Designed miniproteins, single chains, continued (5). Designs and how they scored, part 18

Each design is a single chain, and the fold is of that chain. pLDDT is the mean over its residues in the fold that is shown.

## One batch from the design tools (miniprotein)

Design m16600
Fold by ESMFold2-Fast:
Order: C-alpha cells, then structure tokens, then sequence
Structure m16600 (fold): chain A 78 residues (1-78)
C-alpha cells in the first residue's frame, strides 16, 4: 500500500518535471516560468495530499490556500 502510493508520487514528479522542461523551452521571462511553476507545484501538491489523506483533505487545503493561509497551516487545519 505505501509502496504503491510512493510509486504514484514518483509518477507525478516525473510528469511535473516534463511540464517544467516544456515550460522552460516556451517561456521568455523568469516571471512567466515562476508563475507557471508555482501553479503546477500547487496542483501537484494538492493531488499528492488527496492521494495520501483523501480528496476531502485536499479540497480543504486548497480552499484555505486560496483564502491566504500558508500550505503547512492549511494542511494542519484541514
């Protein structure tokens, strides 16, 4: 069970790396790269939280982050 979850996380990491590489090839400014990486990282983290702790926790964390709560605080509050 834990091994399967870790395997899924590794797959998500590989996908994120591929997306970041494609972004670097297409982006012209550091600001464009930063904004896209932050968005991709947030989405990947929420997916990982959903996989590890359930979709309800992932949704709560996402809502709190949108409200301005930091990721660690949102996770503890969820």
Amino acid sequence: ERAAILERIREMEARLRAQVEALFAAADTPEQVRDAVLRMTRDAMLEAVGLLFGEEVARRVGELVEAGVSLPEAFEAA
Scores: mean pLDDT 72

Design m16601
Fold by ESMFold2-Fast:
Structure m16601 (fold): chain A 82 residues (1-82)
Amino acid sequence: MKEEIEKMRKKIKELVERARSLASQERLTRLWRKRAEEFREYAEELAKKAEETKDYEGVELELLPIYIEMVEEIIEEIEKEL
């Protein structure tokens, strides 16, 4: 379980970096850059949730991968606009 949380934390860090990179891309429209900034903040919130979940079992651990997947999908959508 702790190993799974560590993998999620690493993934969230990657998502934060990707979103930050996209938010600074001049080639993206203003709307897409704004969305990238929003999801950078959301990914940072997920990082906080992952840290809080380190000693817990149950619904939070089950939901975190789903939230991570959702954020990744949106970041991938924005990346396609480059």
Scores: mean pLDDT 74

Design m16602
Fold by ESMFold2-Fast:
Structure m16602 (fold): chain A 68 residues (1-68)
Amino acid sequence: LSKAMQYEAEAALYTMAGTVYKLMGDEKKANEYYGKSYLYLSKAYRELGDEEKAKEYEKLAEEYYAKA
């Protein structure tokens, strides 16, 4: 399993956790986990050599953390 694939898998798990918290009404936790998901997507794209997408997802992570 490549490092990029591992980061994508972790991002998917964090998205699921964020959705669960959102359904339970915990918007702060939901935003924290969505932020983590985007951070791991950023890491995955860096491993793939796509620095532009990595920066885009890093900014999305920052936006979700600001909402948390």
Scores: mean pLDDT 85

Design m16603
Fold by ESMFold2-Fast:
Structure m16603 (fold): chain A 90 residues (1-90)
Amino acid sequence: SLDEELEFDFPEVDPSQLTPAELAARFYRDLGDRIAKKLEEMGFPELAKEARKYGEQAAEAVRNGDTPAAAEAIQRMFELYRKALEEKKK
């Protein structure tokens, strides 16, 4: 079952478990939006815009069957979020 605590755990939950390409594309786009909103709340609107961009790139890649490209975009999205967390801890 998905709990409210998992609202941002989705990026770390394997989206390919039970999702066809169409659902995966929607998941990646939503993922980018959710990370972006978190980044905006943390005070990093610039990083938020990049997170949305990578979410869209991942969605486009998975719809084209380019799994490696989708994975790359997701990794970059995670990197943005991790960088923001490190800066916020200062």
Scores: mean pLDDT 75

Design m16604
Fold by ESMFold2-Fast:
Structure m16604 (fold): chain A 75 residues (1-75)
Amino acid sequence: MNLSKSLQGPEGQELIDKIMEEIGEGVVSRETIEKAMQIYLLRGVLSSSELAKELGISQGTAKRIIEAMKKVGFL
């Protein structure tokens, strides 16, 4: 099931924009944020190590993504 369609809506795009602003420009791509949000929606619970493995990024970057998702109210 393609859950990315719900994130392509205006509310999903606004959340992605806010997450990118919290992390900082150039640190991660919009596609990486969308994948992180999809993984959370599919699996419910995310650890920084699991997210890092699924996205092929560092645990430090994964932790920043999780914290940004919390700040924007997604998590």
Scores: mean pLDDT 75

Design m16605
Fold by ESMFold2-Fast:
Structure m16605 (fold): chain A 65 residues (1-65)
Amino acid sequence: SIPVPSQVVIDLTKDSAEEIKAKLEAYREELAAVNPSDAGVREYQARVLDPARQAALFAKVEAVL
């Protein structure tokens, strides 16, 4: 089986800025531990790592801090 990172659920109405940041950091650590050369892993990363969505979430966290 292919090692894949856990799905992260972020609730912008319930999670604090610190909780959102911690969830994103934990998710990035999981991705760093996975071999990016695996085709299935790269396909999964492309679906889960929407860079526009992540950038919007980080901008929101930075605006609150």
Scores: mean pLDDT 57

Design m16606
Fold by ESMFold2-Fast:
Structure m16606 (fold): chain A 69 residues (1-69)
Amino acid sequence: SAELVARIKAALEANRDAPAVVIANIVREESELGPLTPAELAEIEAFMRANLSPESAAAALRELRRFVS
């Protein structure tokens, strides 16, 4: 949902300087609230590329891919 995408983006922005493991855990917790479409995953991936370190983006994407339907 658009609300879930917005929440994930907000959480990532608020925690962009956190260690990769912390960012991955935040993404996992938010994603458990509902499934993501491939289009929503692509939108979040673009946001991560712009706002996170490569290490944090990779860790977050690994977790997000588990919740795509």
Scores: mean pLDDT 75

Design m16607
Fold by ESMFold2-Fast:
Structure m16607 (fold): chain A 114 residues (1-114)
Amino acid sequence: MPKVEVSGGGKVEEGGYLDVEAKLSGEGTWGVGVAALAPGDTSAKGLRGGGSAHDVAEGETVTVKVKVGGEKGTYTLNAAAAKGSTPGGSAMGGLMRAMGGPETADGTTEVEVV
């Protein structure tokens, strides 16, 4: 599996957008998804927002714009990569894997919603 190093630490307003940086490690090109999971619920039921990018190359850092929910507190950001064809296939696959929780992600971090 590819590894995705994800950074997005800091504070963001409730219902706002956060620019999340995701760096891909793995041969070829991948779709990358990032999912924002609510405080206290890192399952798919906790999903409040997300974003994705197509055709991410090995060693590339992409910025994914992620919408957070209306709850204040610490959100978990999961990132995951998936192969497929564009448009949509690989990026959607990455987002679906990311929204499954930290155990199905290729990388994870946290952000505070204020």
Scores: mean pLDDT 71

Design m16608
Fold by ESMFold2-Fast:
Structure m16608 (fold): chain A 85 residues (1-85)
Amino acid sequence: MLTREEAEKLIEETKKKLEELGYDVSDFDSYVAIITDGEINVELTKKILDMLKEKGIKGFRLVLRVSSDPEEIEKVIKQIEGFIK
């Protein structure tokens, strides 16, 4: 399980990667960092952030370490969608 400090480091590193892709991370209403195979999955994290932004969801802050198994990734996406109304 990630410590708070480790989660903050991962969030900051994810910000840098997203910024390199031209994604605006300055408006932090909700934030998710997804780690697969021991690495920050920037593409999956962006998809989830886009989903949260589209729904106008605030207050969600998640750092998850999941298997690179596509089924497990899909479950995580569905779980987050379930929290979003």
Scores: mean pLDDT 68

Design m16609
Fold by ESMFold2-Fast:
Structure m16609 (fold): chain A 87 residues (1-87)
Amino acid sequence: SLEDLISWIEEQREKMMDLSVEEAIEVLSEILKKANEAGVPEEVLKRMEDIVVRAIIDSAGKSEEEQREIFKEALEEIRKLLEELKK
């Protein structure tokens, strides 16, 4: 469900600084898969995909700590987007 997806994203945000960069990228990929399975509208999925792609590009060449912070910010942006969809 959409509620389960939002809760899972919040959990991943709390864990972000404890994840490896590889695990963090896997989380971003899994979010897109889970969102599609949850029936998130195509226009919202495209915005989520843009957030994920931008985060990955922006993280390139950064330190692991900076990469995790960028990914954590991306998760918060996606969470807010999905919360608006719940209305």
Scores: mean pLDDT 84

Design m16610
Fold by ESMFold2-Fast:
Structure m16610 (fold): chain A 95 residues (1-95)
Amino acid sequence: MASPEEAQEVADEVIRLARKYGVKLTAEGLMEVVKESKDLSPEVKKRIIELLEQAKKTEDEGLLADAGMILAISVHREKALELIKETEKIMEEKL
């Protein structure tokens, strides 16, 4: 599990993607990665997806940061950062 500092690093990376690609596209990309991940329990996936769907509708960067924090707490920091890199790749393919 990630420390508070490691969880914040993951949240900061999600916010970086939102500022580069927009909140909606970042939420959609992260939802695809979270749905396909075998490292996350069904309950954790549901919670993250609900936050990402709210972020997509409201364009609230804070909800993306919350999703990133839950992701970091649920998996090792390096795995969370891998999932964020996969998210960025998916978003770049849609541009």
Scores: mean pLDDT 82

Design m16611
Fold by ESMFold2-Fast:
Structure m16611 (fold): chain A 72 residues (1-72)
Amino acid sequence: GMEELKELLEEMLEEGAEFEEALERLSEFLGRKLETLAEARAAIRELAEKEGVSEAEIEELIDLLEEIELRG
């Protein structure tokens, strides 16, 4: 769920994963093909809605994703 997603994003940032690799790993985790930052953001928000997490938690996850994109 969201906790596992956060751990995945934090691990990818720590490892210095490229954005393309991050999208592939997120696609595998979420069970859908993600090709853009916008699609990845939408997928994170959909999972968050399903799990009832706070907007602050959503923002934290999106910030991690955007940090990965800025590096790649």
Scores: mean pLDDT 82

Design m16612
Fold by ESMFold2-Fast:
Structure m16612 (fold): chain A 79 residues (1-79)
Amino acid sequence: MERQKRGLEQRKKLIESAVKDLKEGLKNNDVEKIRIALATLARYLEDEGKEEAVQRISELVEQGNYKEAAELALKTIEE
């Protein structure tokens, strides 16, 4: 774990891409696109130490509430 923290800068670009995919999935009601983007964002949030947010998002996904999970993920990343 004593590695360069610059990996977070590269992750920011990946997160921006995932956020765009998530927003497009919400607009087009594309559940598969939303689910894939959420998986990417959840891994990033875990690495950032936001495990509570990841658990909440995962619960919504398990319930089939992909749109609510997507909205929560977007809000968590903005915070």
Scores: mean pLDDT 76

Design m16613
Fold by ESMFold2-Fast:
Structure m16613 (fold): chain A 71 residues (1-71)
Amino acid sequence: GNEEAAEYAEKGAAAARAGDGATAARQSLMAHEKSTNPEAAEYALKAAEAARAGDGAKATEYSVQASKLGS
């Protein structure tokens, strides 16, 4: 449910802050897949895309937003 999605989004944010874009992208994709809230799912997808692009700041911002909406 949304709790699991929020947990993945938080792990994605932590990985993005640490500079691990690959882990951040994987965790954010899991948040997208597990979210039952469409808005939270969209922010999680944006976080994964930012992480793949190497934008750790945007990846963190979107992951935090996904966690807030998905919890």
Scores: mean pLDDT 80

Design m16614
Fold by ESMFold2-Fast:
Structure m16614 (fold): chain A 75 residues (1-75)
Amino acid sequence: SAAARAARAVAAELVIVAIRNGAEISAEEVDATILDALAAGDPALAVRIAEAAKEAGVELSERGEAAVEEARRRL
């Protein structure tokens, strides 16, 4: 639904802002946010989250990395 897509976009933007401001965010939370963005049909958002995580030194799981590769294939 549009409401669910909007809620996921807001959550993802908050995660990006938190990562960029040095908040302690788990790799599991980052992975979940990337997967949610991809499931919502927003591969560009999934890639943005992954880039923010890499800049902050957060290592993605194999599942998270696979989701980012899938997102890049859809761009």
Scores: mean pLDDT 77

Design m16615
Fold by ESMFold2-Fast:
Structure m16615 (fold): chain A 94 residues (1-94)
Amino acid sequence: LEERKQRLLEELARFRELAEAGRVPKAVAAVEFIEESIREKKLLPLSKYGLTDEHLRRLAEEARLLGLSLLAKVIEALLKDHSQESLLEALAAP
């Protein structure tokens, strides 16, 4: 629902803030990838953002360590299945 989408956007903003402070590689690109995919209502290609599965795996681990649990779940879902359905399922899941 809307509350999950809002929480994800808040976690993305926090991750961007912490990434800029900590200089986490590719974190800003990953935030832009997820934000734009949500805005366009479709999964955009990772290559547009210079991202690979390895980058997403490391970023999911960083998000989890920072307590950004919803963002970590979304990235992990995208790693398991690179589909719009996986993104929407992660946002809808309790």
Scores: mean pLDDT 72

Design m16616
Fold by ESMFold2-Fast:
Structure m16616 (fold): chain A 94 residues (1-94)
Amino acid sequence: SPVEELKKAPKEVKDALIEALRRSGASDETIEEFKKAFDNGDVEKLVEIAKKYLGIDTPEGLVQTLKALEVALRQRRGEAIPASSTPTTITLPP
């Protein structure tokens, strides 16, 4: 559901979205409301703010924007998908 996907968003993705809001003219008060809405899972408030500053008028559109930001941030860092197991092979030459 959109609520679960929004709650699952990594901190860096939320930070990138907040920066986009600031660049679009959102006040510090609006940014704090947006952060509280994320913490409370208040999808209606998140969409209201996103519609005003980013032109995103659906919860699904907001989720897609977060997913796009996550992909863009991963590409910028050159990070591979983290594996749950990192085999530490120490190979010493003879």
Scores: mean pLDDT 72

Design m16617
Fold by ESMFold2-Fast:
Structure m16617 (fold): chain A 64 residues (1-64)
Amino acid sequence: SEEERLARIEAQAAGGVQEANLIKDPKEREEHLNNILRWLVWQGIPEDRARALLAGERKPRPVP
C-alpha cells in the first residue's frame, strides 16, 4: 500500500539521520541531511513533515 511504502521510506530516512549524526564535520552532516530532505520530498513526503522528521520533532510512521 501507499502508507506501507511511505512508512518504509520514513524508516530509511530515520536510519540516514542516525548515520548523519555520526558525521563529525558540521558541513558534511548538513549536506547529508539536506540530501535526505530532498529525497523524502521527492518520494512524496510533505516538506514540513520531512523537516520535522529530520529535526527529531516527529517519529517515522509505524509500519502497518
Scores: mean pLDDT 83

Design m16618
Fold by ESMFold2-Fast:
Structure m16618 (fold): chain A 61 residues (1-61)
Amino acid sequence: STESLLKQLESLRKEAVDPEAFEVVLAEAKAVIEDPNASAAQITGAVLRVIGHIEDQRIAA
């Protein structure tokens, strides 16, 4: 469900090196995931952007 997906992405807050930057990326992803006109590909892309942000932050740290 949309709620389960959002809850999983929100759990990544604890992994964020920069919480403020993470909240911006999370908000953009939530907008896509909550859009009833979004395709499965767009939703997948939004999820991957959140995960990629966390990975990039860990590499840069």
Scores: mean pLDDT 80

Design m16619
Fold by ESMFold2-Fast:
Structure m16619 (fold): chain A 96 residues (1-96)
Amino acid sequence: LPPDASDEEIREAIREQIKRLVEDGAKSLGILVSDIFSHEPVDERLLRIAIEEAKEFGLSVGLLGFDGLDMGRELAKELGVEIARPDAAIDPLRLR
């Protein structure tokens, strides 16, 4: 997704991908916390939406990357989502 995508566009793309992974049996969602091409941390807004949608599907989250891990841990704690090993991973900046 482009960095300036709306919350609704981001949430829709994340939700669709999470739904497919849950249908395939995933119980924990890996979330990439840094853009692998630009090496920039994922925006807090994008990360918050990804963790919120994981929570809605009853998933724990695994955080992947180097920059933004602390922010991701704080958001997971704030939103009441368990941090665990991921069964499958998403990149919020590359969702279609």
Scores: mean pLDDT 70

Design m16620
Fold by ESMFold2-Fast:
Structure m16620 (fold): chain A 100 residues (1-100)
Amino acid sequence: KPTEEELKAGEEAIKAIQNGDGDKALESFARLDFLRFDKDGNGYITKEELKEYLQELFGAISDEEADRIFKELSKDGNGKITLDEFIEYYKKKYEEARKK
């Protein structure tokens, strides 16, 4: 079940799409997903927070699966994913998709 914060971020994303602001829409979607992963609200996604979030969402996840997903999001290998890194990742994925 989404939190109030997640619902607000989702509404902002929808409004941005309705207003035709693609950059704001991508940023809003990145923020929404970041909030879901940043369980402790520390401004970073750690492997530990990601694993706890995924366990709550899916009921069970292995350390190996969590590590794989974390490595996909954090290419720098610094053990943390910031909101800015997450937004850039979203923009990069969107650009890759549109260039096909």
Scores: mean pLDDT 68

Design m16621
Fold by ESMFold2-Fast:
Structure m16621 (fold): chain A 87 residues (1-87)
Amino acid sequence: SNMILANQKAAESYDKIEELKKKLEENPDDKKTALELAYQAGIYLGLTGNIGVGNEALNLAIKSGVPVEEAVEALSRGAEEGIEILK
């Protein structure tokens, strides 16, 4: 069932986001990890429509010194890819 596969991919994406959040908590100025977090949260947003996770990731990336435009771009790219994964 496509629904089972989509749910599994969303769960895997969420676990990845939690790992990246913990890594960023250990290294708050790691802009590379912050950008990857925004991108992965975008994928989760594309898969699930969950805006809250995306907003949290954007706030964390901005606090790490990522320019707002770069963080939003990373999230947007992830969301587009998440939507494609559902096909």
Scores: mean pLDDT 83

Design m16622
Fold by ESMFold2-Fast:
Structure m16622 (fold): chain A 93 residues (1-93)
Amino acid sequence: MKVEALKRLLEILRALDAGADVKKLAEELAEIAKELGFETLAKRAEELAKNNASAQEVRDLIKTLFIALTGDYFPLSEPITVEDVEAAIRRLS
């Protein structure tokens, strides 16, 4: 479900902000993208999980998945925040 996927993205984003293991978060993103049928994004997440990816690269992929799930415009120059995902969950719930 769309709202359930957003809640999972919210937990990953919170973990990322808390300094959790970037590889583990990229693996979780790959699972979400696969379940949603976003094959290209799932492959990107798998590549991030296999490589020494930065927190910024994982955050950028979270933003891409958020846009794909919500259909909302999001500025490329701005990082996605926990507050952005929480607002979308409230709107769609």
Scores: mean pLDDT 82

Design m16623
Fold by ESMFold2-Fast:
Structure m16623 (fold): chain A 95 residues (1-95)
Amino acid sequence: DKEEIEKLIEKYKEILNTPLPEVPEELKEEARKKFIEYLRELGFSEEEIEKILKGDEEAIEKLALKVLEKAGLPKEELLIEAIKLLILGLVKQLK
């Protein structure tokens, strides 16, 4: 649903506006685990998940397209780029 994506965007904006940009290591590990579980639920293989976590552009784009499809949103260039940036930001914080 669109609401799930809007919540992610709002949460990301809140994080960017905090004076502390770094996520604590313990919280990172838990968030990484939950993110991996989410990717498995979306049908990604372990190899694809590893590529996503490494910030592979093709793997990130595939995830962005899958997120848009599941949310029932159009696969428009600007939306794809926005979701890719959110995923890259999340992945960078989890490393």
Scores: mean pLDDT 74

Design m16624
Fold by ESMFold2-Fast:
Structure m16624 (fold): chain A 87 residues (1-87)
Amino acid sequence: EEERRRRIEELRRKAEEAEREAQEHLERTKEYNELSNAYYQQFLAGDEEALKKSMDYGVKAVSSAANSTSARRLAERYRREAEELEE
């Protein structure tokens, strides 16, 4: 029973860590989207070089959003495993 209790605590801790990672990726996604939009506005104002930076940050935002989704799914998996052990 003590070993089972430790496994539940470990899974809950892993779920919490994965959830924090998901939120960190989500904040990074917001930052990249803001930068992408800022450079796009510079492009519209006549800075042709800004378009490439806008696109690069847009790609980084998509990648970061995917990482956030993966981390969230991992957190859900750990929570489910902990819940099954609690019976």
Scores: mean pLDDT 86

Design m16625
Fold by ESMFold2-Fast:
Structure m16625 (fold): chain A 98 residues (1-98)
Amino acid sequence: GSEELGPILVDAGVEGLKVESVEEAYEAGVEVGRRAKEEGAKKLRLGYTEDTPEEYVEAFIEGIKSVAPDLEIETSKISKGNKKVIEKSGGLVYSLVK
């Protein structure tokens, strides 16, 4: 039977960050912080995996806070079910909440 409801892109609302260094993580954080301010976001949900270096998470948060210090940042370990987004992002993903 043709279930032509289209593919459900479960990861479409979540953005991946391809970072391979602390410097890249910080720069990505600055860019995301600017976007959060432009969109009027109240909170950013940051996801990481067991394979994500803690220094990348910290640098990304510092980058965000450098431009959006009032933005609430929630960090959480991501389920392996979202692996395709995580792998594209080098272990970091985020979503903005209004």
Scores: mean pLDDT 69

Design m16626
Fold by ESMFold2-Fast:
Structure m16626 (fold): chain A 87 residues (1-87)
Amino acid sequence: SSQRQREAQALADRLEQRLIDEGVPEDVARATGEAYRDALLSDLPSSEVARLVGLLIRIIGHIIDGDVAGATEAALELTEAMRRGVA
């Protein structure tokens, strides 16, 4: 639905901005936000959803700890996981 798409985009935009504010490179932050939006809108198997949630928790953990390098690495892993899920 259009509401689901708007909510997913708003969450993705907040994640992107938070990553930029914490010092993650803008291109990585943007790609991570797009991957997060796509994950929220996709009908992925529960096992893949659990994996993506685990990667998001890792990104958030690194941000809380001030570990920009770790946050950037986890963000790239999330982006790659979503890329592999796209046929």
Scores: mean pLDDT 77

Design m16627
Fold by ESMFold2-Fast:
Structure m16627 (fold): chain A 85 residues (1-85)
Amino acid sequence: MKTAEELLDEAAKIAEQAGEKSLAVFLRNLARDVREGRYVDAEFRIRLFLKSLENPEFQRGIKISKETLDKIKKLLEEALKEINP
């Protein structure tokens, strides 16, 4: 069973390999927040990011393929379930 921290670190690696360094830093900061017990802050930021992805203008700012973004989105949704079981 993967922890929320492990899921967020996996998402960060995917973003970094896809060339989205800013997104990778954001995701690593979320993993750190989880590791440090800041679950409420991490949950809020993940939900805000997922909500922002519903906006086509925000999504256009992310320079990765839809397939890669969908993989990151799925890992974030799984991390939310681990934070708020």
Scores: mean pLDDT 83

Design m16628
Fold by ESMFold2-Fast:
Structure m16628 (fold): chain A 95 residues (1-95)
Amino acid sequence: MVKISGVPDSVEVGELIVAKAKNLSGKDGNLRVTLEKDGKVVAEAIIPGVKPGDEVTLVFRAVEPGTYTLTAELLDENGNVLAKGETATFEVKPA
């Protein structure tokens, strides 16, 4: 699997979130990290060539209040899911 860590339960607008995604799948692939707000994708990043045991640090700023879900998946070269990751949900509160 892909393990997500470092995501708090809630943050205020303007704060930095530092999350980590670790490839525990035993497979090489491209890591897709998706940020959803209220069920809609608002950001996506693809990190190519993530090997078994690699850890990717994700840094992003909380810009709008809402309920967010961070999802990580490991993909092959054709975009097929090799391993599903953890999902982390957090709330961004007004400052």
Scores: mean pLDDT 82

Design m16629
Fold by ESMFold2-Fast:
Structure m16629 (fold): chain A 88 residues (1-88)
Amino acid sequence: SSEELLQKAEDIVKESKKLKEEALKETDPIKLIGVIISLIGNKIDLERLLEQAKANGDTETAKKIEQYLKEIDEIIKEVLEHLKSLPS
């Protein structure tokens, strides 16, 4: 259902926000790369949920998932900027 798609999307965003909080405190580049891979996986899962919402004709759920995708993109950007800021 659309409610199930939305709940899955909300759970992915909550997990991604927790990953960001942990990543911004991390100084190990290998661990940070692992977090970035997980965030990219979460983005792919959100894109799949967006396509399902669109296929169902649920424009309201689709719009909300599109906003969540923007949030994930900003999270990925912030974690990448943190990784780049670490001493080489």
Scores: mean pLDDT 89

Design m16630
Fold by ESMFold2-Fast:
Structure m16630 (fold): chain A 68 residues (1-68)
Amino acid sequence: SEEEKRRRREAALQRYADSLKKQLEINMKNKNYDIAEKILDRLHELGFITEEEYQALKAEIEKRRKAE
């Protein structure tokens, strides 16, 4: 059914989002801020984070980049 196809697609997108969030955390811990910013931009582009979350995390990346 179209509904089951939609559920499978949504599940695949959620797994992709979870993978990106994990990669964001790893890159933040490793101070790979350029890669972290690209991952964050992708999460925002795909709609997996809110505008508010995006702005907050982007500010955190810039703060950490400037501090060290």
Scores: mean pLDDT 84

Design m16631
Fold by ESMFold2-Fast:
Structure m16631 (fold): chain A 66 residues (1-66)
Amino acid sequence: MYYEKAKKYASQGTPEGAALGARYAAHGIMEGKDEGIKAVEAMKNSGTPLAKRAADEAYRAAQAAR
């Protein structure tokens, strides 16, 4: 669930899409670590450079918030 949403929003190539994708990835990490990690990797691999940076930041923030 979170994986698919994160990938979809990251692929939009917009700052808004990157932020939404990162939010879904962060939720995935907090609720089901493996799915959230997959979402981050999907954003890095199929997203823009902006999406990659947003995913890295969200991953770090989500792990710190846990």
Scores: mean pLDDT 69

Design m16632
Fold by ESMFold2-Fast:
Structure m16632 (fold): chain A 89 residues (1-89)
Amino acid sequence: SREEELARRLAEIVLDGDLSDLEEVLAEIKRMSPADRRRVRDLLLTYLGLPVDAARDAAELAELLKARSRPPLDDETATRIAEALFHGL
């Protein structure tokens, strides 16, 4: 599904640090419904080996993304991803 594709691309960004697709992925997520963004968030957490309820808000998600990234994502990038996934929720 589109949600699975976006979650996989985000997991690759987090794990590999390749930001080439970041702007495209964020633009797609921002155009989704809140329910579809929740689906992407749940799938992303699953792909990172985390429980789907591991992050209650964007700030908690940003910290988890930084903790799981190798090399570590910067604060701005982690915050942008987390805020996009929690937008309108």
Scores: mean pLDDT 83

Design m16633
Fold by ESMFold2-Fast:
Structure m16633 (fold): chain A 100 residues (1-100)
Amino acid sequence: APVPSVDELLSEMEALTKKAIDSKDPAEEIKLFFEFLSVLATFLREHPDAPLEAVRRMVELLRELAEKSKHPAVRKLAVEAVETLRRRFPEVDVPLPPPV
């Protein structure tokens, strides 16, 4: 398959975030979150020089997961992912979510 575009990967991450937050099943929420992380890993591999706007959007989605997720493990991992992205892209000036 051709390399997925920035917009395609962001749309998938947004859809997965919404499905995870709306899920009533903790196991489904965890599965959807790991699918989100897989898409995020693909984004970082295929687009190492990602536009800062796209990185800011990824951070916003992770912050939403950290704040709205019903699962403590998802909230913790989402915060850790935000901190990892901030270290990799120090130009992204997005406030960190509150501690989990």
Scores: mean pLDDT 79

